# Designed miniproteins, single chains, continued (4), part 73

Each design is a single chain, and the fold is of that chain. pLDDT is the mean over its residues in the fold that is shown.

## One batch from the design tools (miniprotein)

Design m14521
Fold by ESMFold2-Fast:
Structure m14521 (fold): chain A 100 residues (1-100)
Amino acid sequence: SLEEEKEKFIKKFEVEKRIEYYKATDGLLPEGVDPNFQKALLIRIEGYKLFLEGKYEEALEKFKEALKLLKSLDKEKYEYFIEETEEAIKELEKIIELEK
């Protein structure tokens, strides 16, 4: 159901504390981290904020923007974040389809 898909999306980001990590790294880059990686994570945070506001289409566009940026980086080093973002996009597309 639409509600179950929304709950799944929320649990995925909240439970894994990724938002806390992204906020904690705002303005700070560990040695050897690509600056565009941090930029992609911040765009994902913006997308998640839009999702919480019920702006699913705008959230989807932010996650797609973040994915494009992540895919421009070292795929082997950032594979986890690429896959995570691709899954988030699929979940958002399903939520949007269920709302129609």
Scores: mean pLDDT 74

Design m14522
Fold by ESMFold2-Fast:
Structure m14522 (fold): chain A 79 residues (1-79)
Amino acid sequence: MELVRRAEEEAREAIRELEELVKEGKISPKEAAEGLRKQAEALERAREALRAAGADEAELEALEVKVRLLREAAKRIEE
């Protein structure tokens, strides 16, 4: 559970920072959503590479959770 919990915390922190930048008018909702989607795509590719390299399930689950949270946030921010 440690890796998953850490991944959730990191994802929520990154999402919160981008949401705050949007509220302050420093970036657009579209720019924030694009940033989150690019991060999610990079992490998903990393997860597949780690799976092929024989990483343990906890590491793979942590990345999967982070990808999901980032993609969900991108949808919320853009809409």
Scores: mean pLDDT 82

Design m14523
Fold by ESMFold2-Fast:
Structure m14523 (fold): chain A 80 residues (1-80)
Amino acid sequence: SLEEELKKEIEKLKKLIDEMIKENKSVDEIREELDKKLKEFEEELKKKGVPEKEVKEMVKKLRDEAIEYANELLEKKKKE
């Protein structure tokens, strides 16, 4: 299902963010990598025949969740 595809992708993005933050990657490097992964996911969904409107909504949801997660971890790192 599309819901399971979203769940798997957000878990992958969160794991990537965890690794990048532990490696002391810059905010710009994290954003660049997220943008690349989201673009790849968008292209994959389009190839699978998912309607453009649904693709846009899913990518936005993933981006928002990934950015929120990254901001939370970066804030925690600054406080430590």
Scores: mean pLDDT 81

Design m14524
Fold by ESMFold2-Fast:
Structure m14524 (fold): chain A 87 residues (1-87)
Amino acid sequence: MDAEEYAEKGKEALEKEDYAGALKYVGKALELDPNYAKAYYILGEIHEDLDNNDGAIALYQKALELASEEETELKAELQAKIEELKK
């Protein structure tokens, strides 16, 4: 599996509220690609679900820094999440 496949499995686990599984899969994605923006985005979503909004903001900011210029949809979503959580 590549980093993208592990990140998708992490998102599926998160949608099922399997936080241990989500963290395991996102961790695998980051082991394969430590600069994979989407993995930090999913990790931020996990922290948000666990009511760690400050941690989520930091992770979304990290994802935004790592996102390529071509990932316009991801960058827009990250920006919106950061702004919402800062309120």
Scores: mean pLDDT 84

Design m14525
Fold by ESMFold2-Fast:
Structure m14525 (fold): chain A 80 residues (1-80)
Amino acid sequence: MAEKLAEEIEELMQEASRAGAPDSVLNLLGRAYQAAREGNLREAAEYLGRASDEARRAGHDDIARRADELSDRARRAYEE
């Protein structure tokens, strides 16, 4: 789970960068990526949720939706 999540976050970071997302979004996705690599799914979910909120505020609804989906998946993985 954590390894696959990290890979998906890395893909999302590349998409966000190409879309011109603000540094705040990229920094939050980067923190989520590091947390996922370390197996800290709780922290990854929190950073992904924050990245989703920031992306939505910046008008990047597609990036926000994907970050939300990954956050929900990470949360499910560490909860049960």
Scores: mean pLDDT 84

Design m14526
Fold by ESMFold2-Fast:
Structure m14526 (fold): chain A 97 residues (1-97)
Amino acid sequence: MKVPALEAAERMVAAGLSTEAVIRALAELKGLPLPEISGDPWDPSTVVVTEPDGTRLPGWEYLESLGEVDEEELRRRALEIDVEEGVKLLVEAVEKV
């Protein structure tokens, strides 16, 4: 079902997905270039999105600008990205031993 991207993102972050993974998945599904994402991935209010042209937006404003998204498709893609990021962090932690 199609829902506002901001609303879907808020539900997914509340379910344990990182804000970075959700924003990356949304950009991909909308056919947009991947932005640079900074801030605390567990606190959406700290997130800042930097577009390839250098435009900086609060994460919530970027999400609101994306309109509607298919929530099930977003959840699937965001989970894939979040798992990949988690595996990368685990490998980096093991290599520091």
Scores: mean pLDDT 71

Design m14527
Fold by ESMFold2-Fast:
Structure m14527 (fold): chain A 85 residues (1-85)
Amino acid sequence: MPKRLDVWAELRDGKAILSLYTDPDPEVVEYTKELLLGMARALVPGEEVEVRIRKMPNGLTLVEAELPDPSFVDVFSESRPSWSD
């Protein structure tokens, strides 16, 4: 488990998308998905949260959670972590 989770938020189609890179190991991906989903559910109690998993060409897996309220972009970083590029 990383000491720090570099979660960022982007505005797409009027929604806030929370994103996180993780190792491609299936157990780590599932753990990261549940962690991000839990965090998103804490931010928007009672709302349905969609989580997507994508394999990236850099060998990492991208996990994204869609929040229905675009104002959450103001709470999180709008840019990808500097270590990702």
Scores: mean pLDDT 68

Design m14528
Fold by ESMFold2-Fast:
Structure m14528 (fold): chain A 76 residues (1-76)
Amino acid sequence: ETLEERRRREAVIREVAEEWSKKYPNVDPEALFEVLGTALVAPLSDEQLEEYAKALNLTPEQLREMIAEARRKVAE
């Protein structure tokens, strides 16, 4: 993966994190950005998903939804 491809992916992930933090004000957009970036590089295990969701003050289902949207937007 090139630096340009990584920066483009990071820009899309940051946009998704900012949009979701507007809907969920208690979620730190920087922390969400880091988690989404990790999830898009490699699939998270169920245990990792639960731990990250707790750290972000989200349910695992909400985090799974956010990851799916970020993955969809990166694929565009």
Scores: mean pLDDT 78

Design m14529
Fold by ESMFold2-Fast:
Structure m14529 (fold): chain A 140 residues (1-140)
Amino acid sequence: GLTEEQRERAIREAELMVEAVLSLNLPKGTKVAILFSSSPENVLKAEIARKLLEEAGYEVVLSDTTISELDELKKAIKESGAEYILADPGIAWLLEYEGIGEIVTYALLPEEEITAEDREIARIYDLPEGTVGAVVKVLK
């Protein structure tokens, strides 16, 4: 099970990631996928993000933390009909690198909340410091 601190951070990051989607003012019924890398924290984040996005009027057509193969990922996105993808930093980078989507906005921690680990993740994926996720627009 997650520690209390891990749970609180997962909830906080999920809320910031959903706020990034909401900032785009997309029409109700917009098809959104949630794609995060595999971890217990990301399973909780995906569950929270799904609930909050559905409450905001979006259609969550795909939610997965288990897909590890690029061809399976491409197929799942295409079959889902997702218009936008809420992704963790690594998956957001991969989707843009492979030409599957374009990052349209970032979910950012406030500067005072950014840890050394957060800075390292941002450096690895060439993302803004404090990035906990990104919203990716699916390319046709």
Scores: mean pLDDT 90

Design m14530
Fold by ESMFold2-Fast:
Structure m14530 (fold): chain A 101 residues (1-101)
Amino acid sequence: MLEAELAGLGMSLGMALARGDIERARELAEEMIERGERSGNGEALATAFRMAAATVRLFAEDKEKAEKVAEYLDKAAEAARKGDLEAAREYAEKALEAAEE
């Protein structure tokens, strides 16, 4: 249940980032982190961030920028897996900043 919902949010986040829709991407990242925090399921949140990273790599037109964004999302996933939600939020914000460049 939660894993499927978070995976869907991760794909949506990745598409928003790939399209440069930073406002939508920020909304989706916050929703993902809040749901992950409430559930205590760091693995589901990590999977969602990895899905976002894969989606950015596949669908973004600027592949160099996409890789920078995806690297921050991969770091957010690793932080989430370790239960470090503050670091996950920080890396998600860095991904948003990289997508704006």
Scores: mean pLDDT 86

Design m14531
Fold by ESMFold2-Fast:
Structure m14531 (fold): chain A 87 residues (1-87)
Amino acid sequence: MSPKEKAEEELQEIFDNIENLSKEEFYEKLQEIADKYATTEEQFNYFVKLMGEMSKKIAEKFPNTEKFKEVEDVLKRVYLELQERLA
């Protein structure tokens, strides 16, 4: 299985369990996936795309909820931290 396929699978597992994860647990799980699969510029761009797709799915499932806001906050934080690492 490619790194892209592994990242997608692990992100899907987080999405499927999102209601049972705290904001901190979600952040920690995303950082673990990013550390494994977002180490190059190409991998980072793909990971960002996957995070965007996840955000869209959460927006559709939990529109205008605290959970959606928590997910967006975590995704933005991870994105900024990864940009800083690759700069």
Scores: mean pLDDT 76

Design m14532
Fold by ESMFold2-Fast:
Structure m14532 (fold): chain A 96 residues (1-96)
Amino acid sequence: SAKEERLKAQMATVLGIELAGMLFDAQLKGNEKTAKAVEELNKKIVSIFKDYDFDIDKVIDALKEARKEFEKLGDEETAKVLGLLIDLLEDVKKRM
């Protein structure tokens, strides 16, 4: 539906901005492991959004796995931002 297409586009925009910000912050701090983890997350998210059969649960799962990875890296700030994005996407899913 037009509503679902709009929500999908809005999700892609928000995720793109947040991931770009995380990458920029990691690069400024010289956190190479965090920067690579953000780049890999971004590649996964872009792939999901390009999929013919778009599945929001795949996006949510990718963010949940990334949050665990950042927690293991000791990057609690990035993990918290990913948690907020997960909550936002779960709310979007309920409205699709």
Scores: mean pLDDT 86

Design m14533
Fold by ESMFold2-Fast:
Structure m14533 (fold): chain A 100 residues (1-100)
Amino acid sequence: SVDELLEEIIERYKEQLSKLPEGSPLQLLFEEGINFVESLKKNASSMSDEEILEKLKLVLEGMASTIRTLKRTDPSVDPELADDALKAVEEDLAKVKALM
């Protein structure tokens, strides 16, 4: 269900935060991602499942794009941590697309 997916993403992203250096660009990205998904969950009763999934897809695509850019352009970003973060976001994006 969409509600279960939102909970899984929040839990997974909190786990990803525990692996990321404090104050890193990736940590900030995942903190913003968690806040967005929590906001979607809070407002879920005022939205259709399609609207939630479309908003979630756009944000996850944006996060994946940002991770790729940071890995390429920011020398402070650990490439292995960026790859792990990207895989987590792409896995969640695949789950979102499977429910659409």
Scores: mean pLDDT 87

Design m14534
Fold by ESMFold2-Fast:
Structure m14534 (fold): chain A 87 residues (1-87)
Amino acid sequence: SPLEERLLAVLEELKAFFADDPEIVRLIDELEAALRAGDLARAGRLAAELERRVLERMATLSDEERVRAAELVVELGTLLGELEDAA
């Protein structure tokens, strides 16, 4: 699915941004696994935890990095909503 491919691309970009944070990396890996399994309920819970953790890390980023991370989080939420609506 092009929507799932874009969602995975967003998650990989977030993972690269926060590669030094093992908790964010773990949440992304688990979210990707949930998406591949078609477990949208688990994916939604993991995405909420990921968003919370990313927001906590925003204070450690440059202004430019914060803007990009915020764009990725918004896109993640939009794509997950589209997947849920398509199910």
Scores: mean pLDDT 84

Design m14535
Fold by ESMFold2-Fast:
Structure m14535 (fold): chain A 81 residues (1-81)
Amino acid sequence: RKEEIRAELEKWIDEQYKEALKNVTDEKGKKAVESRYKRQREVLDRLVDAPGLTVASLRALVNTSGGIVREVAQKLLELVE
């Protein structure tokens, strides 16, 4: 189930990356999209591999964090049973 949740998050991040690339027309925009993708992957790895991660701690992250951390934590929370 942990591997299923990781795979689903990776698919979600990959689809966001592909969709964002459709709206990019220049090299600067492409680098910004690649930077966002890299940050989302780093946050995913940090959250999924955290040994003390609970539904309560994920809800706390959604309520107290912002930006990419909140986005990834919210998606992970949706996938946790």
Scores: mean pLDDT 78

Design m14536
Fold by ESMFold2-Fast:
Structure m14536 (fold): chain A 65 residues (1-65)
Amino acid sequence: SQSRLQQARDRVLQAILQSYQHNGADQKTIDDIQNLRNTGKASPETQKLVQTVLSNSSTVQRLQQ
């Protein structure tokens, strides 16, 4: 289901944000990931990073298939 896939992706994005905040990541990157969650738009660098993490998520892969 598309809605389940969206929920799974949002959970992954939340986990990335929390991890980045705890590890002292650049605020610009954190803001860009938040923008991706809210609008579906981000820099190409952030989109590539997020896509890599999502492709490694077994839950997202299972829901996409």
Scores: mean pLDDT 71

Design m14537
Fold by ESMFold2-Fast:
Structure m14537 (fold): chain A 78 residues (1-78)
Amino acid sequence: SAERERLEREIEELVERFRRLVEEIETRGVTPELLAELIELQLRGAELLLELNPEKREEVEEQMARILAELAAALAAA
């Protein structure tokens, strides 16, 4: 359906935004604004992915934990 196609596109856009924010943090360093945006997009994307693939809950949660830990470490190092 068109609605499912739109949802899939939205998920792809969110995933790409997460990836670009991570790249930006690696190149420019961690800022509170980038960290907040990354967390917000990560949570939003995780919710959409879990709605489509509930069996991947553990993978998504682990991935989120890794990203948050890396960002926290980078912020502490700044």
Scores: mean pLDDT 73

Design m14538
Fold by ESMFold2-Fast:
Structure m14538 (fold): chain A 117 residues (1-117)
Amino acid sequence: MEEKRKELLEKMAESVEEGIKDGVEAAKKGDKSPGAEMGVLLQEILDYERTVLGADEETLKTTLAAVGAILQLIPVEELDEELREQVERIEKILREKAAEGNEAAKLLVDLIDAMKE
């Protein structure tokens, strides 16, 4: 069970990482779509966790998996404790960015609120 969970989390993290890369590349080409803004925001959060908070490789993969859960609107009750805690941690950062006027952060906050219903 734990091995299958690890494999699923790794696949989810990889999918989100590819989406972030595509969004960042689109933004560099002048794309101002929600997807491009989302990629830039999520890359900023990952860079913050890695460089400021000293997050290890496992923590960064859990962050990517938590973002995947948010984007897929997976109900909070279906998340294990580690993913739930990481969603709550990301939520705090996203609410701060949304208060600063970041539209992608506002969208992610709306998705997190939907996961709780």
Scores: mean pLDDT 78

Design m14539
Fold by ESMFold2-Fast:
Structure m14539 (fold): chain A 62 residues (1-62)
Amino acid sequence: GSAAKEAELKKYAEEGEKLEREGVLALLNGDPATVARYSERSKELRKELEEKFGKEAAEKVF
């Protein structure tokens, strides 16, 4: 139902925010490998969201 969809969208938003924060911390700590890893995971998460809910939903979350 719509409630389940909204809960899943919220999880994607929370994971995206977490990856962004961890990426920034890695950048400040001078760890480019971890920055690259979080960047790739963020792109994967956005693609998963686009595939499940459409590009418009992904653009609202990211």
Scores: mean pLDDT 77

Design m14540
Fold by ESMFold2-Fast:
Structure m14540 (fold): chain A 76 residues (1-76)
Amino acid sequence: SSMRKESLIMFQATVLGGAVSFIERLIQRKGYLSEEQKKELEQLKEQAEELKKKSTDPKVQKKLDDVIKKIEQLLK
């Protein structure tokens, strides 16, 4: 159902957000962004963008936009 689809995407968005937060903490501890972490962040961004294309729920899209913006900030 549409509601179950959006709930699953929200769960996936939450998991992606957690992975990004974990990488951010590693960057803060090391003081630099490694090439491996850069590739991981780029893959997480692609996953978030694909989930955003599948979602029609504004709250889910907002959550995914926040994840994408956080990744963009870390890649600067």
Scores: mean pLDDT 86

Design m14541
Fold by ESMFold2-Fast:
Structure m14541 (fold): chain A 89 residues (1-89)
Amino acid sequence: MLSREVLRELAEVSAAKLALELRKMKEEEREKLIEEARKEVEAAGTEEDRELGLETIERAVKWAENNTEEVLEELKRIVEEAEKRRAEL
């Protein structure tokens, strides 16, 4: 079973990937993707999974709304670090 710390790290990577995708999309497409993601989270079987999922979506939306180069570089670093860790497996 994955620890809460590992699930939180996976959630951060998922949020970063979602934020990068949202930044490429037009507003209408973003709203649709966010709504679909929220529906999936609400369908989760446990309260803890729902809380983590909602936190992930909120973080992704906040990152996507920030159009600064600094946030873009941070998102890329999070994803690249996760890819490097996966390559070591």
Scores: mean pLDDT 74

Design m14542
Fold by ESMFold2-Fast:
Structure m14542 (fold): chain A 86 residues (1-86)
Amino acid sequence: MKIFDTDAGKELAPEFNEILKEVTDKEEISLDGAIDAVLELVGRRGLWAPPEEPWVFDLRGTKLGEFLGKDRVTVAELREAIRAAV
């Protein structure tokens, strides 16, 4: 899978490509589309942190958390981590 709206149409890391294949079968995706697909996956799996930390995802024990090197992220931090990983 490739991100088509970045400066280089960059091919995704294999680990990230596997994560995106769980939510989309597209061969090319926009960066915002990839971020939205990951957010949908996180929401479907119920990876929200406790109510005391609203809009925080707990990525511990997930492929995404391992790939990004992060245990807990806000929505904004997750978007930035995905952009940095692309």
Scores: mean pLDDT 67

Design m14543
Fold by ESMFold2-Fast:
Formats: sequence, C-alpha cells, structure tokens
Structure m14543 (fold): chain A 64 residues (1-64)
Amino acid sequence: SMEEIQRLQDLIKGLQDSIKTLDASINDPSASEQDKAVNQEARDTLQKRKEQLEQQLQQLQNQL
C-alpha cells in the first residue's frame, strides 16, 4: 500500500506538470484558436484523471 501511495503521488505530480505545460500553451497569444482548443481538451482530460487519482489516493490514505 505504501508503494501504491508513492506511485499515485508520482503520477499525480506528472499530471500536474503536464497541465501546467498545457496551460502555458493555451495562454500563448501566438497559438492558433484550433491549437488552443485541442490543448484545452487535453488539459480537461488530464485534470479529470488527476482528480480521480487524488480521490483514490485519499481513499488509500484513509485506510491507514
């Protein structure tokens, strides 16, 4: 369970870093509207996955 907690924390961190990169791309004034829309969809998908993993992490921590 500790190894699972560490793995979830690392995955959540990776998703957060990816979201920050996408946020920078979305806010780039030189990017096309289409590129921004694609990046927004990717960002929303990663955000949903991050939230699911954070809920799973919380459930595992509550069992300790």
Scores: mean pLDDT 87

Design m14544
Fold by ESMFold2-Fast:
Structure m14544 (fold): chain A 70 residues (1-70)
Amino acid sequence: SEAVERILEHARKAGATDEQLEEIRRLLSGLTDAQKEAIVRAAEANGLTPEQILSMLRVAQRAQAEAVPA
């Protein structure tokens, strides 16, 4: 999706390593399109670092997992 490409481009410009870009891609694949759009917007608006993006993605993915009843 365009949101995935935009967040990866932002992270790359912010100095992300290849390992960080792969982790971002992996974490994004488990999120909804709305969550991806929210994350790219936050990253672009606030100039988030790759570490901050990864932290936010891990929180979002955990929240997504916890929303599914056992």
Scores: mean pLDDT 78

Design m14545
Fold by ESMFold2-Fast:
Structure m14545 (fold): chain A 100 residues (1-100)
Amino acid sequence: LREVVRSLPLEKRGDIVAAIFDVLEKHGGRVKRDELIEEIVKKTGYSREAVEGVLQLLIDSGIIREVVAADGTVYIELHPLLREGVRAQRKAEEERRKKL
């Protein structure tokens, strides 16, 4: 995993980071790990290993969290403070759309 991330050009690493944040925002700041990886692979065309490597780097940095549910399902979520921001932004945009 670390070797795969180190072998990625900074440019491609940035693309994956941006895609991770876009997918998390789309899902309200929390998404199943496998669904996140699959969607990023489909959007960027990078390998699952490359996506997992960048995802682990963000987890190690404390930007995102890995949460295991009681049934063993693994979820990826933004740091709690960032997750509240994403939720507030999404709610505000939905309320604006309802005013039309």
Scores: mean pLDDT 70

Design m14546
Fold by ESMFold2-Fast:
Formats: structure tokens, sequence, C-alpha cells
Structure m14546 (fold): chain A 121 residues (1-121)
């Protein structure tokens, strides 16, 4: 379906951006390189890199995902709370990921279906 193609393209874009961000963190570089080498599936590699990044940053994943969803859906105030959770030096890279997701939803043929794929409940 068109939404499946949109979801695949978004996953590939988010993977590229997240990998770039994680490789900029010296402590994560070796692990990211190993995941990229050993995991050929982009969706699985993305999930592994995201898990390593969230663990390194000591994020409350549930609260972070809640704020991420709020901002993506148009709540601009959620951005200030997200800024408190991510180190200032890497926040611009993560903001690029958030903006890519928001842009994909705005351009989507079925935003509700794409949103359910981004935030399965």
Amino acid sequence: SEVEAEWRALRERVYELLKRMALSIPELQEMVELIEKEEPNTEEALALIEAELFQHLKLDVDEFNKLKRQWILGDESALEELKKMIPEEVFPDYLEILEAIREALAASSDPEALLSLLFPE
C-alpha cells in the first residue's frame, strides 16, 4: 500500500539520521558499527540503535515517547520538555529526526495509519 511505502521510506530516513547522531557519541560508536554490520534488517537495526541511545542517555522511554508524540501532533510546548531530556550538544540532531517524522505525517496519504505504525498501542 502507499502507507506501507511511506512507512518504509520514513524508517530508512530515521535510521540514517539516528545512526548519524549515535555515531557522533564516542561511547556509542563501536556498538552502532557492530549493529550496522551484523543486522541487515533496517527496522531491527533502527530499534537496536534507538535502544542503545536511550540507555546511554538514561531516558524515561515512556515519558520521552509521550512527549515525542505530543510534539509530532502539533503540541509545540512538548519541545521544551524534550530539550530537558536530551543533551544540548546532540539535541539538534534529534530535532532533525522529529522534524522528518512530522513532515512525513503532514505529507502522508493516510496520517492516522502512519501514526499507528509510528506509535503502536
Scores: mean pLDDT 83

Design m14547
Fold by ESMFold2-Fast:
Parts: sequence; C-alpha cells; structure tokens
Structure m14547 (fold): chain A 88 residues (1-88)
Amino acid sequence: LKEFPEEELERAKEAILEVLREAGEPVHVNELIRRVEERYGLPRSLIRKALEELMREGRVVPADVDIDGEPIPPSVPEEDRPMVRLAP
C-alpha cells in the first residue's frame, strides 16, 4: 500500500465525512469508496486508508444494518460489517 501525505489523507477523511453527512444513513463501504472516488477523484487506496483512520478515531463506526437496511446479528464482528455511519 502507498503511504500518503497527511494533507491528502485529511482531504480524503473530509470527503468521506461529507458523503456520509449527505447520505444521512449507513452506507456500504464499497459504495462509499465509489462515491468519494467519483466525486473527488481520489484513489481507492487513499480513501480506504482515510476510512481506516476515521474508524480508528471513532468518527466513523460500523453500522448494525446490511445493504438492505436489515439488522446484522450481534455475532458478526465489527470488522466484517459492510455498512458504516457517522459516530453519534
């Protein structure tokens, strides 16, 4: 994986947060990456790195719903959950 300058990483984080704010609901990780890539022209590797950092910071959290909005069982680990949302 390529290492990115802090400025580019912060820009990607803000792009992710903006997309999640506009959605107003949990977004699938792949759909989130696609929207950020299409809207801001950022590489997927940078977007994934920024998402990992936002999740580490607790600003973005795994959602408890799947792509159809159905509840995911509590037995599914957070890292295996496909949907993410803004922290409360």
Scores: mean pLDDT 73

Design m14548
Fold by ESMFold2-Fast:
Formats: C-alpha cells, structure tokens, sequence
Structure m14548 (fold): chain A 89 residues (1-89)
C-alpha cells in the first residue's frame, strides 16, 4: 500500500545518501553494514517478488562497487540474499 511504498522510498533514499557519503569519504565497515541493513528493511517492505528482486539487485551492485574486502563483501551479499529468500517465503 501507499504507506509501505513511502517507507520503502525513505529507506532507499537513506541508502543512496550513505552510499554517496561512502564514495566521497571512504567506505567503512560500519557504513557498509548500515547500507546492508537499510536494503534488508526495504526488501521486507516489498509488496511483490519483482520489487524485492529489484531492491536486491541494486543492493548487490552497490556492495560489489564499494566493498573492497572480499570476505566482508561476501558476508554482506549473503545477508541481503537471505533476506530476499525469506521475503519470498
């Protein structure tokens, strides 16, 4: 509904702001975890499989772009993928 769409847009907007700050000032593990958590919450608010897939794709693409440590990158992507699978259940 409109309320969930608004909440999802706010979460995605906050993620875009944090991503921009990470690009400008450097990605920290704390910022990467905040990005992951925002995308997980946005996935939980998705009202269709297509919306959830779109949010997951954006999240994975951003994490792959800015996370330089492979172990941390894989852990963050796994968290996002697990949230996506849970949303489909």
Amino acid sequence: GMKKELEREILLGLADIIYGLALKFGPTEDLLNKLKDLYIEAIKLAESKEEAEKIKKKAVDMINDIAKDKTLQDKLIKGIDDAYKDALS
Scores: mean pLDDT 86

Design m14549
Fold by ESMFold2-Fast:
Order: sequence, then C-alpha cells, then structure tokens
Structure m14549 (fold): chain A 100 residues (1-100)
Amino acid sequence: SNEEKVKELLEELEKLVEEAKTASEQELRDIYNRTLEILKEISELAKELSKEELEKVAKRLDRLGQEARELAQQTGNEYLERIYMAIGEAKNEIKELIEK
C-alpha cells in the first residue's frame, strides 16, 4: 500500500539521519542525495494518502527535521543544514495537502 511504502521511506530517512551523526563529509553528501530522493518519493505518494496518514507523516518529518537542525547547529556542517531544510520543505508540502 502507499501507506506502507511511505512508512518504509520514513524509516530509511530516520536511519540516514542517525548515520549522519558519525558520517564523513563524503558520506554526508551521499546521505543528502539519498534524503532528496526519499523526500521526493514521500511527496508523490503523499498525494494519495488520507488526512490522518498525512498528519502522521508531517509529525515524523517535523521530528527528523528538528534532529537534523540540532546536528547542523552542533557541527556547522552545510550538508546537515541542507538536509534539515529539505525535510522542512517536504513537511510544508505535506501540510498543504492536509489543508486541502
């Protein structure tokens, strides 16, 4: 189902944010690129989700964005800043779908 696929993508995204805590500069670039791919897939699948499922997605993205922002603030790393901004943009797209 679309709900199950979005859950799997969110779990992969959560794992990437965790991996980012110990990642090298090169690994952070790869994590950032994979994050963009996952967020794009979530945004497309989200168009087919119920409002209840969209609210769950928005909450998980909000938490992940907060974790990435805290890492970016602690490290000053540009890729971590880009990751939290990308997650924030995806969260805002999900919120727009909820308001329709």
Scores: mean pLDDT 87

Design m14550
Fold by ESMFold2-Fast:
Structure m14550 (fold): chain A 90 residues (1-90)
Amino acid sequence: KKLPASLSRYLILRTAALHPEKFKWTNKDKIEFYLELARLALEFGDKETALSWLKKAQEYLDNDTTLSPEEKEKYRKEIAELLKEVGGEL
């Protein structure tokens, strides 16, 4: 059976999340990584896991000093929209 591309991506990213110390990531890479994990978790109905990933993305965003104001605004909006989805349908 062919796995959906999103499921294959989610499994790969979840495996990477178990060993983050093996990857040299920027704050931007970490924010994007946790946002993708949160979206995929929501697609599979795992709202608690999605919420935990959104919290991590928010932490890296709040501690970042390298992103432009425009990039920070984009990530804040994405986090807010996903948080609304998590809280709105429980």
Scores: mean pLDDT 72

Design m14551
Fold by ESMFold2-Fast:
Structure m14551 (fold): chain A 66 residues (1-66)
Amino acid sequence: MEEIYKELLKEGISEDEAKFIVYLAKERNIKKEDIETFIKAYKEMSEERKEKIPEFVKLLEEQEKK
């Protein structure tokens, strides 16, 4: 997962956005091949939706507490 995170940063994705993508990929057990498709869909997401990503990541991290 760290390799994927670094690759996302290299492609100009912010740290919070990269964490979000990695977290979702891990949670849904997404294969490496499918991750590229997932990343493309994310990049096509509107700027307004991207602004909510940090908040969504925070919520997901809270849910990890069990």
Scores: mean pLDDT 65

Design m14552
Fold by ESMFold2-Fast:
Structure m14552 (fold): chain A 82 residues (1-82)
Amino acid sequence: RLEEIRKLVEELLSKLPLSADEKLLVGRLAVELALTEDEAERERLLEEVRRELIAEGMSEARVERIVRTAREIAEEVRRKLE
């Protein structure tokens, strides 16, 4: 469920040394990824987010950190819901 996924994402984010702004971005992306069952659609979302963040002036290294962290959190959430 959406609320269950959100709470698990918040719990996992609380343990990471990220800024408040990065936690918001990672959290939103991780929730979307955890709700998306199709692998191809997850990859599309990740590529779309990468393009948007780069267009907004975020560095490539920071974008990759955000994307990687969100993917890891979403995978952990899916694992916990099994």
Scores: mean pLDDT 81

Design m14553
Fold by ESMFold2-Fast:
Structure m14553 (fold): chain A 80 residues (1-80)
Amino acid sequence: MEEKEIAEEIGKALIEDIKKAIEEDGVSKENLEQILKDLKEELETVAERVQSGNEEAIEALKKSLEEAIKLVEEKLEELE
């Protein structure tokens, strides 16, 4: 339970950081593509951590990463 709540808080902070990055004046398409790549790489890393047995926490982190990825993809579409 607590592990899932901590994962949700971490995910919330990640989403806030991503929102800040995409709202920054002069953010370039290249910067957004790099952020997207980094987020996808982190999602793969979280999936590899299944060894911990904390399935609920892993799922919460994956959901937050997928949400952050969608925010970056949405911003990239706005720049096209």
Scores: mean pLDDT 75

